Designed miniproteins, single chains, continued (5). Designs and how they scored, part 99

Each design is a single chain, and the fold is of that chain. pLDDT is the mean over its residues in the fold that is shown.

## One batch from the design tools (miniprotein)

Design m19440
Fold by ESMFold2-Fast:
Structure m19440 (fold): chain A 81 residues (1-81)
Amino acid sequence: STREMLQAADAAVEEVDRRLAAGQSPEEILDELRARGVLSQEEADETKAQLAKLTSPEMQEQLLKRTVAQAAMQRVIDRQQ
């Protein structure tokens, strides 16, 4: 459902915020979320490649949060099929 997708996205973004506040790098966060099944290996690898092209920490954070939110929503869809 839309509510489940939004809740999953919000929870994933909150986890990213907590991990960044704890001093984890975007790459470490992607690896941890991949290990927990929030991101696929492909999603993690593609996001790392995109992050490497960005020089602004703010843009890197925005890309990370957007990607993680989208992946979390996709995991809800995958479970409904």
Scores: mean pLDDT 84

Design m19441
Fold by ESMFold2-Fast:
Structure m19441 (fold): chain A 67 residues (1-67)
Amino acid sequence: SHMDEFRKSKKEIGKALAIAQASKEGEILSVEVEELSEDEYLVTVETTKGKYVFRVDLKSGTVTRIE
């Protein structure tokens, strides 16, 4: 259904937000996403400048770099 499609897209939105932040550091080499809850994701992005870990909270719309 329409609602199932939107729910599945939450993870992709979280991933995209973290990639947008990491792209400021360098070229993206790899991305790993871990679902912490329905609205919270831990995204590890490897770039040419190093690895960056982001916590994405879709409830608040917040992307926080934790590593």
Scores: mean pLDDT 79

Design m19442
Fold by ESMFold2-Fast:
Order: sequence, then C-alpha cells, then structure tokens
Structure m19442 (fold): chain A 125 residues (1-125)
Amino acid sequence: SMPPPPSTENPSVPPTSSAAIDYIRNVVLPRLRAHPDAGLFLDLPDAIAELRPDYYSIVPNPMSLGEIEARLNNKAFSSAQEVVEALEQMFEGYFKYYAEGTPEREMAERLRALWEEGLSAMPAE
C-alpha cells in the first residue's frame, strides 16, 4: 500500500527510499542473525538487566536485532537512517556495558565489523 504523505521534513531532498530499508531488512539483518556471535543481540537486553541491575543505568536506551526487526515490521522507522541509528545504538550499548577484553565485547566487535561491511554496500536510495 502507498505510504502516508510526508510531513514537513527538510524540503530540498526526498526522504530515504524503501530500497535501503529493504536491503537492511532482507540482506543485512539475516546475515547478522546468522552470525555465530549474534546470540547476545537477538533479544532486547531486558534479560541482561535481570542478571545485572545496573544495566539500564549504563545503557538507558537498550536495543536488539529482534527489536529492530519488530520495529521494521511495524513500520516504526521513517527512514533507513533511523534503522542505521538503531543498529549503532545497539552496538554502542554493548560497548558501554561490556569492558574491553570480555567475551561479550569481542562478540560485539565482530558483529559490528559484519554490520559495517553491510552498511558500506547499502543502496543510496
């Protein structure tokens, strides 16, 4: 179906195309989910907070691959840039919480490398 008409975003360039969002949804996210280190990122880190009560104090805006997929399915993102920001927010949260040299930090660094590779191939439209 046709998306609703855009409201008052900066008038000199059209909004980001569905092709970039479709690329993230159909190519990048499945690759990230299939990665051996994806386990920590599949669910919203509420489960982490149950074991680590300081988690939300350090990471107030937690994000997961599952949450990003759910938001994509609910059309909660208005642009591919918002999806990119959500993925960056996910990695930033793990880098803030897990110290350098921890297995979880190393998993996050490897998964981020795969994400950065995917981002470099993202369509401009």
Scores: mean pLDDT 72

Design m19443
Fold by ESMFold2-Fast:
Structure m19443 (fold): chain A 95 residues (1-95)
Amino acid sequence: SSRDTVLSILEDIFNGKTSDLLQQADDTTPSAEVVNAVVEFLRETAQLNLSDSDIEKIAVLVEKAGGDDAIPIIREFTKSNSPGNIIKAAVDRVL
């Protein structure tokens, strides 16, 4: 499904597997709303080591995969993987 494809892209970025993913992006211009959602995702998950060009490529990939559903899916993933939730998951894994 489009949702599963968007989630797979976000999971690869979250796990630092961006290089192969970025090679799949075409030169299409992403919407500003999708770019903003990707920037918020990267900020909230502490993944801020990507260039503006890489962020635009990610936005193209998630917009192409999710269409109108891309932004809601990005926001849902971001909420589930915020720093507070990551810390809780890490503690639960060690205990």
Scores: mean pLDDT 74

Design m19444
Fold by ESMFold2-Fast:
Structure m19444 (fold): chain A 93 residues (1-93)
Amino acid sequence: GLEVTLLPTKVTPGKPALISSRAVLPEVADHVAAQFIDSRTGEQVGPVTVEKVAETEFLFSGYVPNDKILDVETHVFAEVDGKLEVRTARVQP
């Protein structure tokens, strides 16, 4: 399974917030992607940049509208052994 850790976020009213999450895989995956999802609607919000830090470690980052920060989940998608695995992390209040 995937382990996803949300990194500390600085929130400034009226400005988009930088959301960052670290994902560690138990094994090498064929594909790794991430999305920021509004937990209330299920809709994707903002683009996500994926950075490979190590063979099984990834950093996901992107700007999210500040009015959605508390509703946003980072969904990490990894394809392992032909199966899609999903894990989520939320911004803490």
Scores: mean pLDDT 72

Design m19445
Fold by ESMFold2-Fast:
Structure m19445 (fold): chain A 90 residues (1-90)
Amino acid sequence: MEKVEEVRKLLAEALYLYLKEEVGEEAAKAKLEESLARYAEHLAKASEEELKRAAEIAEKLTKEDFLEAAEELEKEGLLKIAELFRKAAE
């Protein structure tokens, strides 16, 4: 449970920084709320291994690397989390 919240926080921080530079602070906050709702659903269903890998990737995220992170997650079979990264990059 604590690990899910930790990964969610790391993803939220990375996503907020990405969106803030892309669409500005106010729009980024609205997008973040929508993405966090999807994160809660997917993280609740994710395995411990998926959560660990997602945290490792999230720590390295920059705006530029967000789509590359999604591609890396897909190659590792973490499809639900990869989908969130791709949608966040939209």
Scores: mean pLDDT 62

Design m19446
Fold by ESMFold2-Fast:
Structure m19446 (fold): chain A 67 residues (1-67)
Amino acid sequence: KADEILKKIDELIEEIKQATPEQRPEVFRKLAEVAIEASKYIKEHKPEKKQEIIDRINEGFIAYSKL
């Protein structure tokens, strides 16, 4: 479900906010995995929350860029 993907991204954003610079590679890997999962889900299911999912992923990468 779209809500499960959004929850996963939200949890990851909170993890990023608590992360140290040493954790950048691991955090990036997790963001990339979620982005790929979300992209596949959007392609297969065409959810109404497509734009919200895309925006949330972008928020995740912005949070990562501040590490």
Scores: mean pLDDT 81

Design m19447
Fold by ESMFold2-Fast:
Structure m19447 (fold): chain A 72 residues (1-72)
Amino acid sequence: KDEEYRIKATRTLLEFAEQLVEQAKTNPSALPAARRYLEGLRIQAKTLPDSERAEVEARLEKLEAELAELEA
C-alpha cells in the first residue's frame, strides 16, 4: 500500500528531476534546483524495495553525471 505510493511518487519526482537537468543545459540558474532535487531523491531511493531501488539509483547516477558535466 504505502510502498506502491512511495515508488510512484519517487518515479514522478525522478521525471521532474530529468526535466530540471534538461533545463539546466540551456539555463544554468536551474543547476542548484536540479542538484537539490537529486540529493532528495537519493535519500528517498534508499527506502524503496531492492528491484525498484536499483532502477531509480541507475537513473539518478546518469542524472548526477550529466549535472556534474554541466557544473564543470
Scores: mean pLDDT 80

Design m19448
Fold by ESMFold2-Fast:
Structure m19448 (fold): chain A 100 residues (1-100)
Amino acid sequence: PLLEVLQRFNELFVRYEKGEITPELVGEFIAQLAALSVLLPLTDEERKLIEDTIKRAVEESGFSKEEILKYAKKYIDSLPLTPQTKERAKKLVEELLEKI
């Protein structure tokens, strides 16, 4: 359900704007972007923009990749997605963080 994913993304964005920057918030933010990437029929260009955004958010945060990955996976498991979609989103985050 796209609307629920977009609503959760907006909630995370509001927390980010309030300066509540933590490893958990960064993990939740990249988890939401990964979920959108696997749910939406994106072009290769659009998919790359999301992937580059995920990498940049992690790099600019200065937090541990392992800690961010832990929170991202936990958040993905809480999303209203099928098990297959959750696994695709978690794998995407793992692969992107390995490249940093």
Scores: mean pLDDT 79

Design m19449
Fold by ESMFold2-Fast:
Structure m19449 (fold): chain A 89 residues (1-89)
Amino acid sequence: KLEEAKKIVEEVVEKYLPTWLELAKAQGIPEKEAEFQAYSLGIGYALRKFKDDKEVQKYLLEELKKKAIEAGKNEKVVNDETNEELKKL
């Protein structure tokens, strides 16, 4: 299940990221923001598919946190939001 979730995220990112990077460059949006948006979409898809798999949910939430921080989102806010989601599991 975890490997399946990782493949879903990877496939979504591979499908959308090239187009979103091109659009981001055209609009002056940072490359890491486009990357975060593509991963957020893929992770969101996998979270919905594996809603009852606590291990997969934890992994995906931690990956989303890492991508948000890499994109320059406020680390404290991202940590607080991730912890709230983890408490729901």
Scores: mean pLDDT 82

Design m19450
Fold by ESMFold2-Fast:
Structure m19450 (fold): chain A 87 residues (1-87)
Amino acid sequence: VELKFPEEVLKKLQELEEKLLEKAKRYNETKSKEDAEEVLKVLEEMYELFKKYVEENRAKMSPEEQKVADEGLKYMEELVEALKKEV
């Protein structure tokens, strides 16, 4: 089962993904803690956007879609927590 985002939400997620790649590239060049914190900030913004979308649309989702959404949120939460330990 694959989550299908509305075009508007998908576009915003794509914009955040491009920003994440830009910040990650800068961190790879500088290796600074400050640039690592910028990467974390973008990742947290992506997590918040995904969480808000799931919360607002949960009632419209099938049980299978809800499971995929919950697994995705948990995965992103674990990534944010892991990166916080590195920063």
Scores: mean pLDDT 77

Design m19451
Fold by ESMFold2-Fast:
Structure m19451 (fold): chain A 81 residues (1-81)
Amino acid sequence: LPLEVRRKIAEAMAELGIIPKEEVEEVATDEKKFDEALLKVPATKLKEVAELAGVPFETLSKHYLEVGVKEGLALMERALG
Protein backbone atom coordinates (compact mmCIF):
# COMPACT_ATOMS: atom_id res chain seq x y z
CA LEU A 1 0.00 0.00 0.00
CA PRO A 2 1.25 3.53 -0.77
CA LEU A 3 2.20 5.73 2.22
CA GLU A 4 -0.72 8.11 1.53
CA VAL A 5 -3.22 5.22 1.67
CA ARG A 6 -1.64 3.78 4.85
CA ARG A 7 -1.82 7.22 6.50
CA LYS A 8 -5.55 7.55 5.71
CA ILE A 9 -6.23 4.06 7.10
CA ALA A 10 -4.16 4.76 10.25
CA GLU A 11 -6.13 7.99 10.82
CA ALA A 12 -9.42 6.06 10.40
CA MET A 13 -8.21 3.42 12.90
CA ALA A 14 -7.40 6.20 15.41
CA GLU A 15 -10.88 7.75 14.92
CA LEU A 16 -12.43 4.37 15.79
CA GLY A 17 -10.19 4.01 18.87
CA ILE A 18 -8.23 1.04 17.49
CA ILE A 19 -4.89 2.88 17.82
CA PRO A 20 -3.93 6.05 19.73
CA LYS A 21 -3.70 9.25 17.63
CA GLU A 22 -0.08 9.58 18.83
CA GLU A 23 0.75 6.37 16.89
CA VAL A 24 -0.83 7.41 13.54
CA GLU A 25 2.40 8.74 11.98
CA GLU A 26 4.50 5.80 13.24
CA VAL A 27 1.93 3.24 12.02
CA ALA A 28 1.59 4.97 8.62
CA THR A 29 5.38 5.18 8.00
CA ASP A 30 6.31 1.64 9.23
CA GLU A 31 4.80 -1.20 7.18
CA LYS A 32 5.31 -3.77 9.99
CA LYS A 33 3.62 -1.54 12.58
CA PHE A 34 0.83 -0.83 10.08
CA ASP A 35 0.21 -4.57 9.57
CA GLU A 36 0.22 -5.18 13.37
CA ALA A 37 -2.28 -2.33 13.89
CA LEU A 38 -4.48 -3.60 11.05
CA LEU A 39 -4.71 -7.04 12.73
CA LYS A 40 -6.31 -5.28 15.74
CA VAL A 41 -9.24 -4.24 13.50
CA PRO A 42 -12.23 -6.62 13.85
CA ALA A 43 -13.35 -7.90 10.43
CA THR A 44 -16.81 -6.41 11.13
CA LYS A 45 -15.24 -2.90 11.31
CA LEU A 46 -13.16 -3.10 8.09
CA LYS A 47 -15.94 -1.48 6.03
CA GLU A 48 -16.18 1.43 8.50
CA VAL A 49 -12.38 1.90 8.45
CA ALA A 50 -12.38 1.89 4.62
CA GLU A 51 -15.23 4.45 4.47
CA LEU A 52 -13.57 6.80 7.00
CA ALA A 53 -10.24 6.50 5.16
CA GLY A 54 -11.87 7.10 1.76
CA VAL A 55 -10.22 3.89 0.49
CA PRO A 56 -11.97 1.17 -1.55
CA PHE A 57 -13.05 -1.69 0.71
CA GLU A 58 -11.55 -4.17 -1.78
CA THR A 59 -8.09 -2.56 -1.38
CA LEU A 60 -8.23 -2.69 2.42
CA SER A 61 -9.73 -6.21 2.61
CA LYS A 62 -7.07 -7.66 0.25
CA HIS A 63 -4.26 -6.25 2.42
CA TYR A 64 -6.05 -7.41 5.60
CA LEU A 65 -6.29 -10.97 4.22
CA GLU A 66 -2.61 -10.97 3.15
CA VAL A 67 -1.53 -9.86 6.64
CA GLY A 68 -3.82 -12.47 8.24
CA VAL A 69 -2.33 -15.25 6.08
CA LYS A 70 1.24 -14.24 7.07
CA GLU A 71 0.30 -14.30 10.77
CA GLY A 72 -1.50 -17.64 10.35
CA LEU A 73 1.60 -19.20 8.77
CA ALA A 74 3.83 -17.78 11.54
CA LEU A 75 1.46 -19.20 14.18
CA MET A 76 1.53 -22.66 12.54
CA GLU A 77 5.36 -22.62 12.40
CA ARG A 78 5.50 -21.75 16.12
CA ALA A 79 2.99 -24.53 16.94
CA LEU A 80 5.08 -27.07 14.98
CA GLY A 81 8.32 -25.98 16.73
Scores: mean pLDDT 79

Design m19452
Fold by ESMFold2-Fast:
Structure m19452 (fold): chain A 85 residues (1-85)
Amino acid sequence: VDEMEQLRDEFIRALENGDIESAVRIARELVDLLVEKLGSNGLTRNLVNLMEGSLDALREDPDDEDARDNARLVVDLIVEYVKYY
């Protein structure tokens, strides 16, 4: 079982249940795994910045559909990068 894919599924579930606090925690676990597996470089710094920006938007307006969709896209991108490395 892929830990990154499991965390992504948990993130999506938390987000759909309106549990923004759990979604933020899970997304940060994904970011930690990204940096652990790929190291600190331009790509991982950009992905971390995109993720933190998306999480800030979710905290500002948890009901914003665009903020939710953007956070999901960033999580998917992080999982794909880790999966293929």
Scores: mean pLDDT 83

Design m19453
Fold by ESMFold2-Fast:
Structure m19453 (fold): chain A 93 residues (1-93)
Amino acid sequence: MKRRIRVNVEPSAVEKGDIVVRFVYETSDIEELKEEIKKYAEIGVEALLILARPEVKEEAEELAEYAKSLGIDTHLFVVDDPVLDLDEALKKL
């Protein structure tokens, strides 16, 4: 397959053309996620999927807009359980 999907991985595990999935929870460090997203842009990832719980929707929207501003094709899904909803989100790509 030409597409590699990388779930909740740090930038060191990501290559150019990868699709990256990040889960955002109330315990997530948003500033650390912004630094990692910047690194994903530098690597040249194809797309970023953000799966966020409703409680962090505003923070997740900020992360998605930041990623888009760096030129990453970014998709945000607000979901009750990011792990359970991952397969459904991937089908929408």
Scores: mean pLDDT 79

Design m19454
Fold by ESMFold2-Fast:
Structure m19454 (fold): chain A 87 residues (1-87)
Amino acid sequence: DAAADARALLENLPASVERFKKSLAKNPGVTATVSTLGGEEVTVKITEENLPLVVEAHEAVLQGVIDDRLEEGLRRAKELLLELGKS
């Protein structure tokens, strides 16, 4: 059940974010590539400053799965990640 899996990921998200913050403190500026349903890839350099927006994008996708509104969640996530891709 995709919705049940998405709820479990949302419940564990705060712990995952804390682990990632510790990783960023040792290795600042990790690069991640995110794929959308439209086949677009957005490459984002993740920092402590932009991590909240990355988390918000991930939450939007997970909430979209839970609400059966995945396309809306992915669109919101793409908008947030594109803001992070601006120099």
Scores: mean pLDDT 71

Design m19455
Fold by ESMFold2-Fast:
Structure m19455 (fold): chain A 100 residues (1-100)
Amino acid sequence: GAEKVLESAAAATEEDIEKRIDEAVEKGLITEEEAEAIRNDAVAAARRALRERRFEAARLALEVAMMRSVEAAEIALRVLLENREASEEELIERILRALE
């Protein structure tokens, strides 16, 4: 359930994050430039990717932000629970607004 999202974020290491980013590049889901942006500032990378309609990069950037910050994960979970019927694009936008 929802608790497992927070547990997964809290247990994540930078090694786990790097593996996830590298796999996304290898699968062609994101570019190496997008990967570097996510490594440096995941929230800023997510905002840029959303503006550029790069939804795979925006989603991964938000997931990395949640893995790096329990507070970000709690905010994202709250937005998700309040907006269960929203599209992925709408959810990403609302989460980024909540993160300020």
Scores: mean pLDDT 79

Design m19456
Fold by ESMFold2-Fast:
Structure m19456 (fold): chain A 59 residues (1-59)
Amino acid sequence: TVKQQALQKAQQLVEDSQDPEAMAKLSPAQVLEIAAQQYEQQGRLDLAQQYRQYADAIK
């Protein structure tokens, strides 16, 4: 399901971060929203939209 995929993506982002301990204190939805904002700032609008959909699925 989209919810399972979203949770898996959030977990992957935490593990791949330079500060996993700080990222682990955020909710999975917050982690995905941060990723979406970063992609938007980079001009990667398709990825930004996809990660917002993931965040919305697990709110």
Scores: mean pLDDT 80

Design m19457
Fold by ESMFold2-Fast:
Structure m19457 (fold): chain A 68 residues (1-68)
Amino acid sequence: GEPFTVDDPELARRHNDVIGEYLLRMSQLGVPGEEIVRTAIEANRMASQGSSVEEIRRWLDAEIERLL
């Protein structure tokens, strides 16, 4: 059953899955580790500040394109 909470565990899991997927892709594309760490920190900050999965995904897509 779904608990009565402000934090949605399903949404948090989706945030973590999307961020992890993109960080792995960046590593596979040869993005420098310092940029991957920076991106991880910023994406997690966005999630903690209430950004949606789609907002984070759009930002991560733009970051990958910018770094390629």
Scores: mean pLDDT 76

Design m19458
Fold by ESMFold2-Fast:
Structure m19458 (fold): chain A 81 residues (1-81)
Amino acid sequence: ETPAERAARLSAEGDELMDKGTKAFEEGKYDEAIEYFRKASQAYDEAGRALPPEDTEARQAYANKAVAARLMAVGAEIEKE
């Protein structure tokens, strides 16, 4: 598996976890939403780390997705209580 293929696979996993987190959030299942968003953030961080350091733009895009997922988790924590 190439670094780019690994990053794409991990990013796809993150996207699926974001979809699951969003669905759980819409259903009021905030604990499940928090866990899915946290896992999505980890998947996006790993996707960025799979790429060579010189792939700055792609690495930053994955880092931005990871931050967005973390903010979604915080939002779910606030909604929970």
Scores: mean pLDDT 87

Design m19459
Fold by ESMFold2-Fast:
Structure m19459 (fold): chain A 80 residues (1-80)
Amino acid sequence: MASREKAEKLRKEGEEAEKQGDLEKAAELYYQAAQIELALPDPDRERAAEEASKAAVLYAKLGDTVKAGEAHGLYLEAKA
């Protein structure tokens, strides 16, 4: 099942990937963490917004405008 523990693990893996300079992996992990967080019955919307925002920024830096837009959409959903 998607769980808060899985979302936390993905977020930490994203932070580690970013620290190692793997921006594409970091963006993907942050995006997945945000999706799982928002799918929880008691979502941490502020954390999900932060994760989605980080994914959007990283995808934009990579030139992936489609994924950057999708991550920004997830950010707006978390902020709603």
Scores: mean pLDDT 84

Design m19460
Fold by ESMFold2-Fast:
Structure m19460 (fold): chain A 90 residues (1-90)
Amino acid sequence: MVEEAKKAIETADEELTEKIIEEMNKLSLEDPVGYEDLFLEIDRLAQEAIETLTNEEQRKVAFRLSSAAGVGLVAAAVERVVEKKLEEKK
C-alpha cells in the first residue's frame, strides 16, 4: 500500500487513490491498532507531498490519502481507549 500511495501521488491517479482509500477504510474497521504503522507511513508521505509539491492534482491526491490515514489513526486511538476502559470495568 505505501508504494501504491506514493505512485498515486506521483501520477495524480484518482482511481488508484480511491482503491487505496477503500482498503484503508476496511483496515480501519477490521484492525485499526494492527495497521497503525501503515496509516502513519501513508500520512507521512501525504503530508510531505502536500508541503513539497506545487501540482494541485497531486496535492489533492495527497490530501485525500492523508485524510483516510487520519481516520485510521483516530480509530486506533479510540480502540486503545475502549480497551483500557474495559480493563478498568468492574
Scores: mean pLDDT 81

Design m19461
Fold by ESMFold2-Fast:
Structure m19461 (fold): chain A 71 residues (1-71)
Amino acid sequence: MVPASAPIRELTLEEAEDALYLAAQNAGIPVSREGARKAAEAFLAGDGVETARILGQASGAKPLPAPVPPR
């Protein structure tokens, strides 16, 4: 098989939103439609860091809290 090196065509906002929303659902990430749209806007703007941040936030990722002293 010959690997296709064709660049990914420009996605419309709706296509990117639907793709991210479905991918998030398949991954078990509870992304809202608004969250998927913001991630799609960031993705289309070329800001992969912002896209990852939005998806990470939707997955419920949060910083580890400081250890609680024993009682």
Scores: mean pLDDT 67

Design m19462
Fold by ESMFold2-Fast:
Order: C-alpha cells, then sequence, then structure tokens
Structure m19462 (fold): chain A 91 residues (1-91)
C-alpha cells in the first residue's frame, strides 16, 4: 500500500514538474526550466522503484518545490541530489 502510494505520488509530481518546466521555458526562464526538468526526471525514475519511504519522498518534493519558488536554485539542486540518492538507494 505505502509503496503503491509512494510511486503514485512520484508519478503525479513528475508530471506536474514537467508542466512547470514547459511554462518556465516559455517565459524565458531557462535555468528554472532545467531545474524543474531534472526534478521531473528523478521523480519519473522514483515512480518505477519499490521501497521508497513516503514521508522522506514527500519532504524532498516539498523542499525542492519551495526552493524553486523562492528562486533558490542552489537549495533546489541540493534537494534534487538528495532525491536522486533516495531513488538510487531503492534500486
Amino acid sequence: EEDELARSVALTAALHFRNLAKQARAEGKEEIAEVYERTADVLLEASDVKGLPLPELLRLIDETFEAIKAGDVEKAREAIDRLQALVEKAK
């Protein structure tokens, strides 16, 4: 159950971030678009693995999104790196 929910959350978030990347690119915000795209790619990988801890996944998604909204690209990249490490550990 938790594993199915974690994968569903990751997939939903991936699609959302992909749409945000398209919007940012259309607005000429290339660096922000790249950060959204990388987040979406990592979350798409997350949707295909088992054993992801849902609370940690949700926290990292939220941290990444809030950092990008604040324009803190450095914090966003750090959160994405932690999310990638979480996904890699689950493989």
Scores: mean pLDDT 83

Design m19463
Fold by ESMFold2-Fast:
Structure m19463 (fold): chain A 94 residues (1-94)
Amino acid sequence: STDAVGLVQTLTETVVLRLEREGRLDDAARVRALGRELVAAIEAGDLEAALRTLDRLEQHVLDTMRALGYSEEELEATKKLFELLRKDVAEALA
């Protein structure tokens, strides 16, 4: 779970910093809240809650990136990062 928690924290911190730089303060706050909720679910060993929160986090990040005009290539790269994170979370809680 330590590796999965570290990946969640790194991903959410990276996204938050970029959203704050782009003036998307409410979206950044939502990413922080979902990241904390995801970490709590992982630490509790709640696979269903972790995967549900991860899906919500991915959806919010992708929606915000689309609204900001990110490229299709950047959206696909972000989806791949979330897919790797989903696998890591599932393995950590198996």
Scores: mean pLDDT 85

Design m19464
Fold by ESMFold2-Fast:
Structure m19464 (fold): chain A 87 residues (1-87)
Amino acid sequence: DPYEELEKAEEELNKELLKLPQEDQDKLADLLSELNKAVAEGDVEKTEELGKKLIEEAESTGNEKLVEAARRYTEAAIELAKILAEK
């Protein structure tokens, strides 16, 4: 279930985000909001671009678990966006 995979990935990502300083949490939360909007619109290209930015921001923190969670979230988001684009 692509919705279930995205929800699970978002939960893991949020757990890692809560360990960051508030400034970094706010920045990543803004990216997640834009990414979720792109997914809902079925905009695969925008979802891929925003997902890349999310991963780059996670990599900049040096937190390996955050990077893994960001990658999993991005993969789930792209899959769901592709499904929504076909409808």
Scores: mean pLDDT 83

Design m19465
Fold by ESMFold2-Fast:
Structure m19465 (fold): chain A 65 residues (1-65)
Amino acid sequence: MELAEKAREAVEKEDGEEAKRILDELIQTSTDPRIVSMARKAKEAVEKEDFKTALALVDELIRLL
C-alpha cells in the first residue's frame, strides 16, 4: 500500500505532522483490524516523538500489507 510507504518516509524524516496525517488516512481507509491497530500504535509513537518505535511499527505494518 502506497500510504504505508509514505508513512515510513515521513517517520524516517521525523516529520511528525505528515506522519500523523498519513497514519490517520490508513486508520480511516483500512478494514483490517491488524493494520488499524498497528497504525494507531505508530501514530501514538509519533505523537511522543519516539520515531525509532514508530519506524519499527510502520515496518511491521508494511509486512502485513
Scores: mean pLDDT 81

Design m19466
Fold by ESMFold2-Fast:
Structure m19466 (fold): chain A 96 residues (1-96)
Amino acid sequence: MSAVEKRQLAILSKLIPQSALDEIKAQIEKMLEAAELEDPEEGEKKVFEQLSKLGDIVEATIKALSLSAAQKAEVERAILRLAGEVQFRLAFNKSK
């Protein structure tokens, strides 16, 4: 896990409950696994499918917690940075 991933997860741990954080972590791990698949096209397809599931988890978490607009923006920013790390690894794998 990268320094960026650890930092974003630490931010999320202050804003959302541990159970939701664990679900998000599990989904990010599935996306990272998909990004490293031997077939880059299959990997991209699976990353996209799992990104949709991550979005559903995040939206359900925000809705359940009734977060303020500022807290919602902070959660969304942390998730976007985590998704960016996955996309970077996918792009790097495709360039090999």
Scores: mean pLDDT 79

Design m19467
Fold by ESMFold2-Fast:
Structure m19467 (fold): chain A 110 residues (1-110)
Amino acid sequence: SREYLRALLLVITASGNILTSIRTLETAPEKTDLIKHNLEDARRVVGEAARLARRVLPDRADEIAALEARITALLDRAIAAVDAGDIDTAKAYLEEALALLQELAKLLLA
């Protein structure tokens, strides 16, 4: 129960970091170091959330691992797009990562 709630709170935290990064890309895209730091934090939090999710849902461990791999790949691509100054591409990857985090949250709430 406590690990389950912690996994869900970490998904919410990672989603918040990504949403903040999208807003910063829209309002202050020159703050590349801040955006990258927030996305690197989101990546770490996603890893912790997925680890806890696999412990509380062992029968879904492979599906959770696949979601983690897809989310982290999208965050890495978003960071690369930020470095390239490609704001629209970075936002698209982050929006896709948010959708996959919502899928992870739904598994935890099932």
Scores: mean pLDDT 90

Design m19468
Fold by ESMFold2-Fast:
Structure m19468 (fold): chain A 100 residues (1-100)
Amino acid sequence: AIEELEKIRKELVELIDKFNAEKDEKKKREILEQILELGERAIELLRSLGLDTVAEIMERLNRRLKEALEKKDFETALEIMDKLGAALGLAINLLREREA
């Protein structure tokens, strides 16, 4: 469970780096779509682990990210991606505390 969330968080960071390096708007949108798919995968995993509150936070963030993508609001998208990373970090820390 923790290892799967850590892999998702690592993939998110790599996609954010690609997004920041990308100049082509179409390719930026494709990266955001990949991040939305990672978010959905994380939400399903969090719900399977009983972390419903964190899953609900991530569902709201994923919805806002989709809206930012539709509006081509890449500045707002970047802020939301940072918050998704923070939510994943919170989930990983909560699971580590349960195993300790």
Scores: mean pLDDT 85

Design m19469
Fold by ESMFold2-Fast:
Structure m19469 (fold): chain A 86 residues (1-86)
Amino acid sequence: MTFPSGQEVLKLSDEELEALVREILASRGVALPIADADLEGVAHTLRTVLGLPESTLPEIRAILRAHRDSLRAIARALRALVARVL
């Protein structure tokens, strides 16, 4: 499956970005709320799919810890991170 690059992510609607996050979680077999055991794997997959540098991993982990049960909150926080980094 082809995922959009980080630059293309900024062109996605909030609903499309939420759907992308949901698909990433589903691809890893991760259910909400995100368990601590799944957090690192989800963070690495999100970083890779969004085309973000490895230096963003601590921030992605923080977003996932803060919003374990809300795809919408995760998507909004990731959009802010992508816009700030790219």
Scores: mean pLDDT 78

Design m19470
Fold by ESMFold2-Fast:
Structure m19470 (fold): chain A 96 residues (1-96)
Amino acid sequence: SPEIAALRARLDALIARVEADAALDPARKQTIVTQLRRIRGALDEVPADRLPAVRARLDRIDALLAARDYDAALRVLLDLETDIGILLLERGVERV
């Protein structure tokens, strides 16, 4: 899917930006990167009709990270990861 490829590239860019941010607390950096990587790993299993909602949440995460609102960014990341996990379970897809 071209849309999944675009979202994957966007997640790779966000991960690189977070890892390069020397001003970000190391523990918080690790948590954010770990959650972004988990979302990236699950993208191939997300149905096409749900991809706009994933993109909208990534837009929000990007804006919150740019604003250095890391607590709000982590909440949106956790909510997105949870929603993807529920979706995969509903479809009978196991997350390994």
Scores: mean pLDDT 82

Design m19471
Fold by ESMFold2-Fast:
Order: structure tokens, then sequence, then C-alpha cells
Structure m19471 (fold): chain A 91 residues (1-91)
């Protein structure tokens, strides 16, 4: 259903948002590089799933829902990219 698709997008988006913030905190605390890498990878996977679910189900969503979700996904994708660049500097 539309409600289930929206919930799956929200769950993955929330996971990506929380994990990318956690990865940034780990970098600031000089946590083990392997742990940082794993958290970034998991955040990226969650963001990817949210993006693919949005793309696959555009026909089920209103223009307003599409715009709001697209903006949130784009924001988290940009944050993941920024955190990946910080991570690379620690390698």
Amino acid sequence: SKEQILQLIEDNLKSAEELVKYAEELIEKNAPIEKVGLVIATASSSAFVARRMLENHKDLLSEEELKELEERIEKVEKKIKEVKEKYKKKL
C-alpha cells in the first residue's frame, strides 16, 4: 500500500540521517577508521534504498510528498558525501 511504501522510505531515511550523524561524531572523536567506514557504508545503503523506493513508487505519491521526500533524500545524500570526504582524509 502507499502507507507501507511511505513508512519504508521514512524508516530508511531516518536510519540514513541518524547513521551519517553518528559517523561524523565518530570522525570527530578519532574512532577506529574501520568502524567509521562501516557506519558510512550502512548509512549509504539506507539512503540508496530510500532513493530507489521513491523512484519506483512516484506514481503512488502526491507532488507535495514527492518534493518533501526528494529534498530530504538529497540532503542526506549530500551529507553522506561530505562525511565520506572527511573519512578519506583520515585514510
Scores: mean pLDDT 89

Design m19472
Fold by ESMFold2-Fast:
Structure m19472 (fold): chain A 78 residues (1-78)
Amino acid sequence: GSGLSLREALDQEWKDIEDKDTGFEPYYETVEKLFEEKGPNVTYEELEEALKPLEKSGLSHGEMVAAAYLAIKKYFPA
């Protein structure tokens, strides 16, 4: 649906990532802050760098970055 908030869009794209039982709040906060600063023109590289400190065992970091990028570009196109 074309009425999703950024957080709802992120949740929608991250739902397919296995083992999402860890602290997603820091991921939401980091993506939301970057989106507030850069808007829908956020690049994959900016998102990867911003999320890098949150990489932990039990989460697929690459999948989290890719899904967050897809959420922004799919639901908030430039």
Scores: mean pLDDT 72

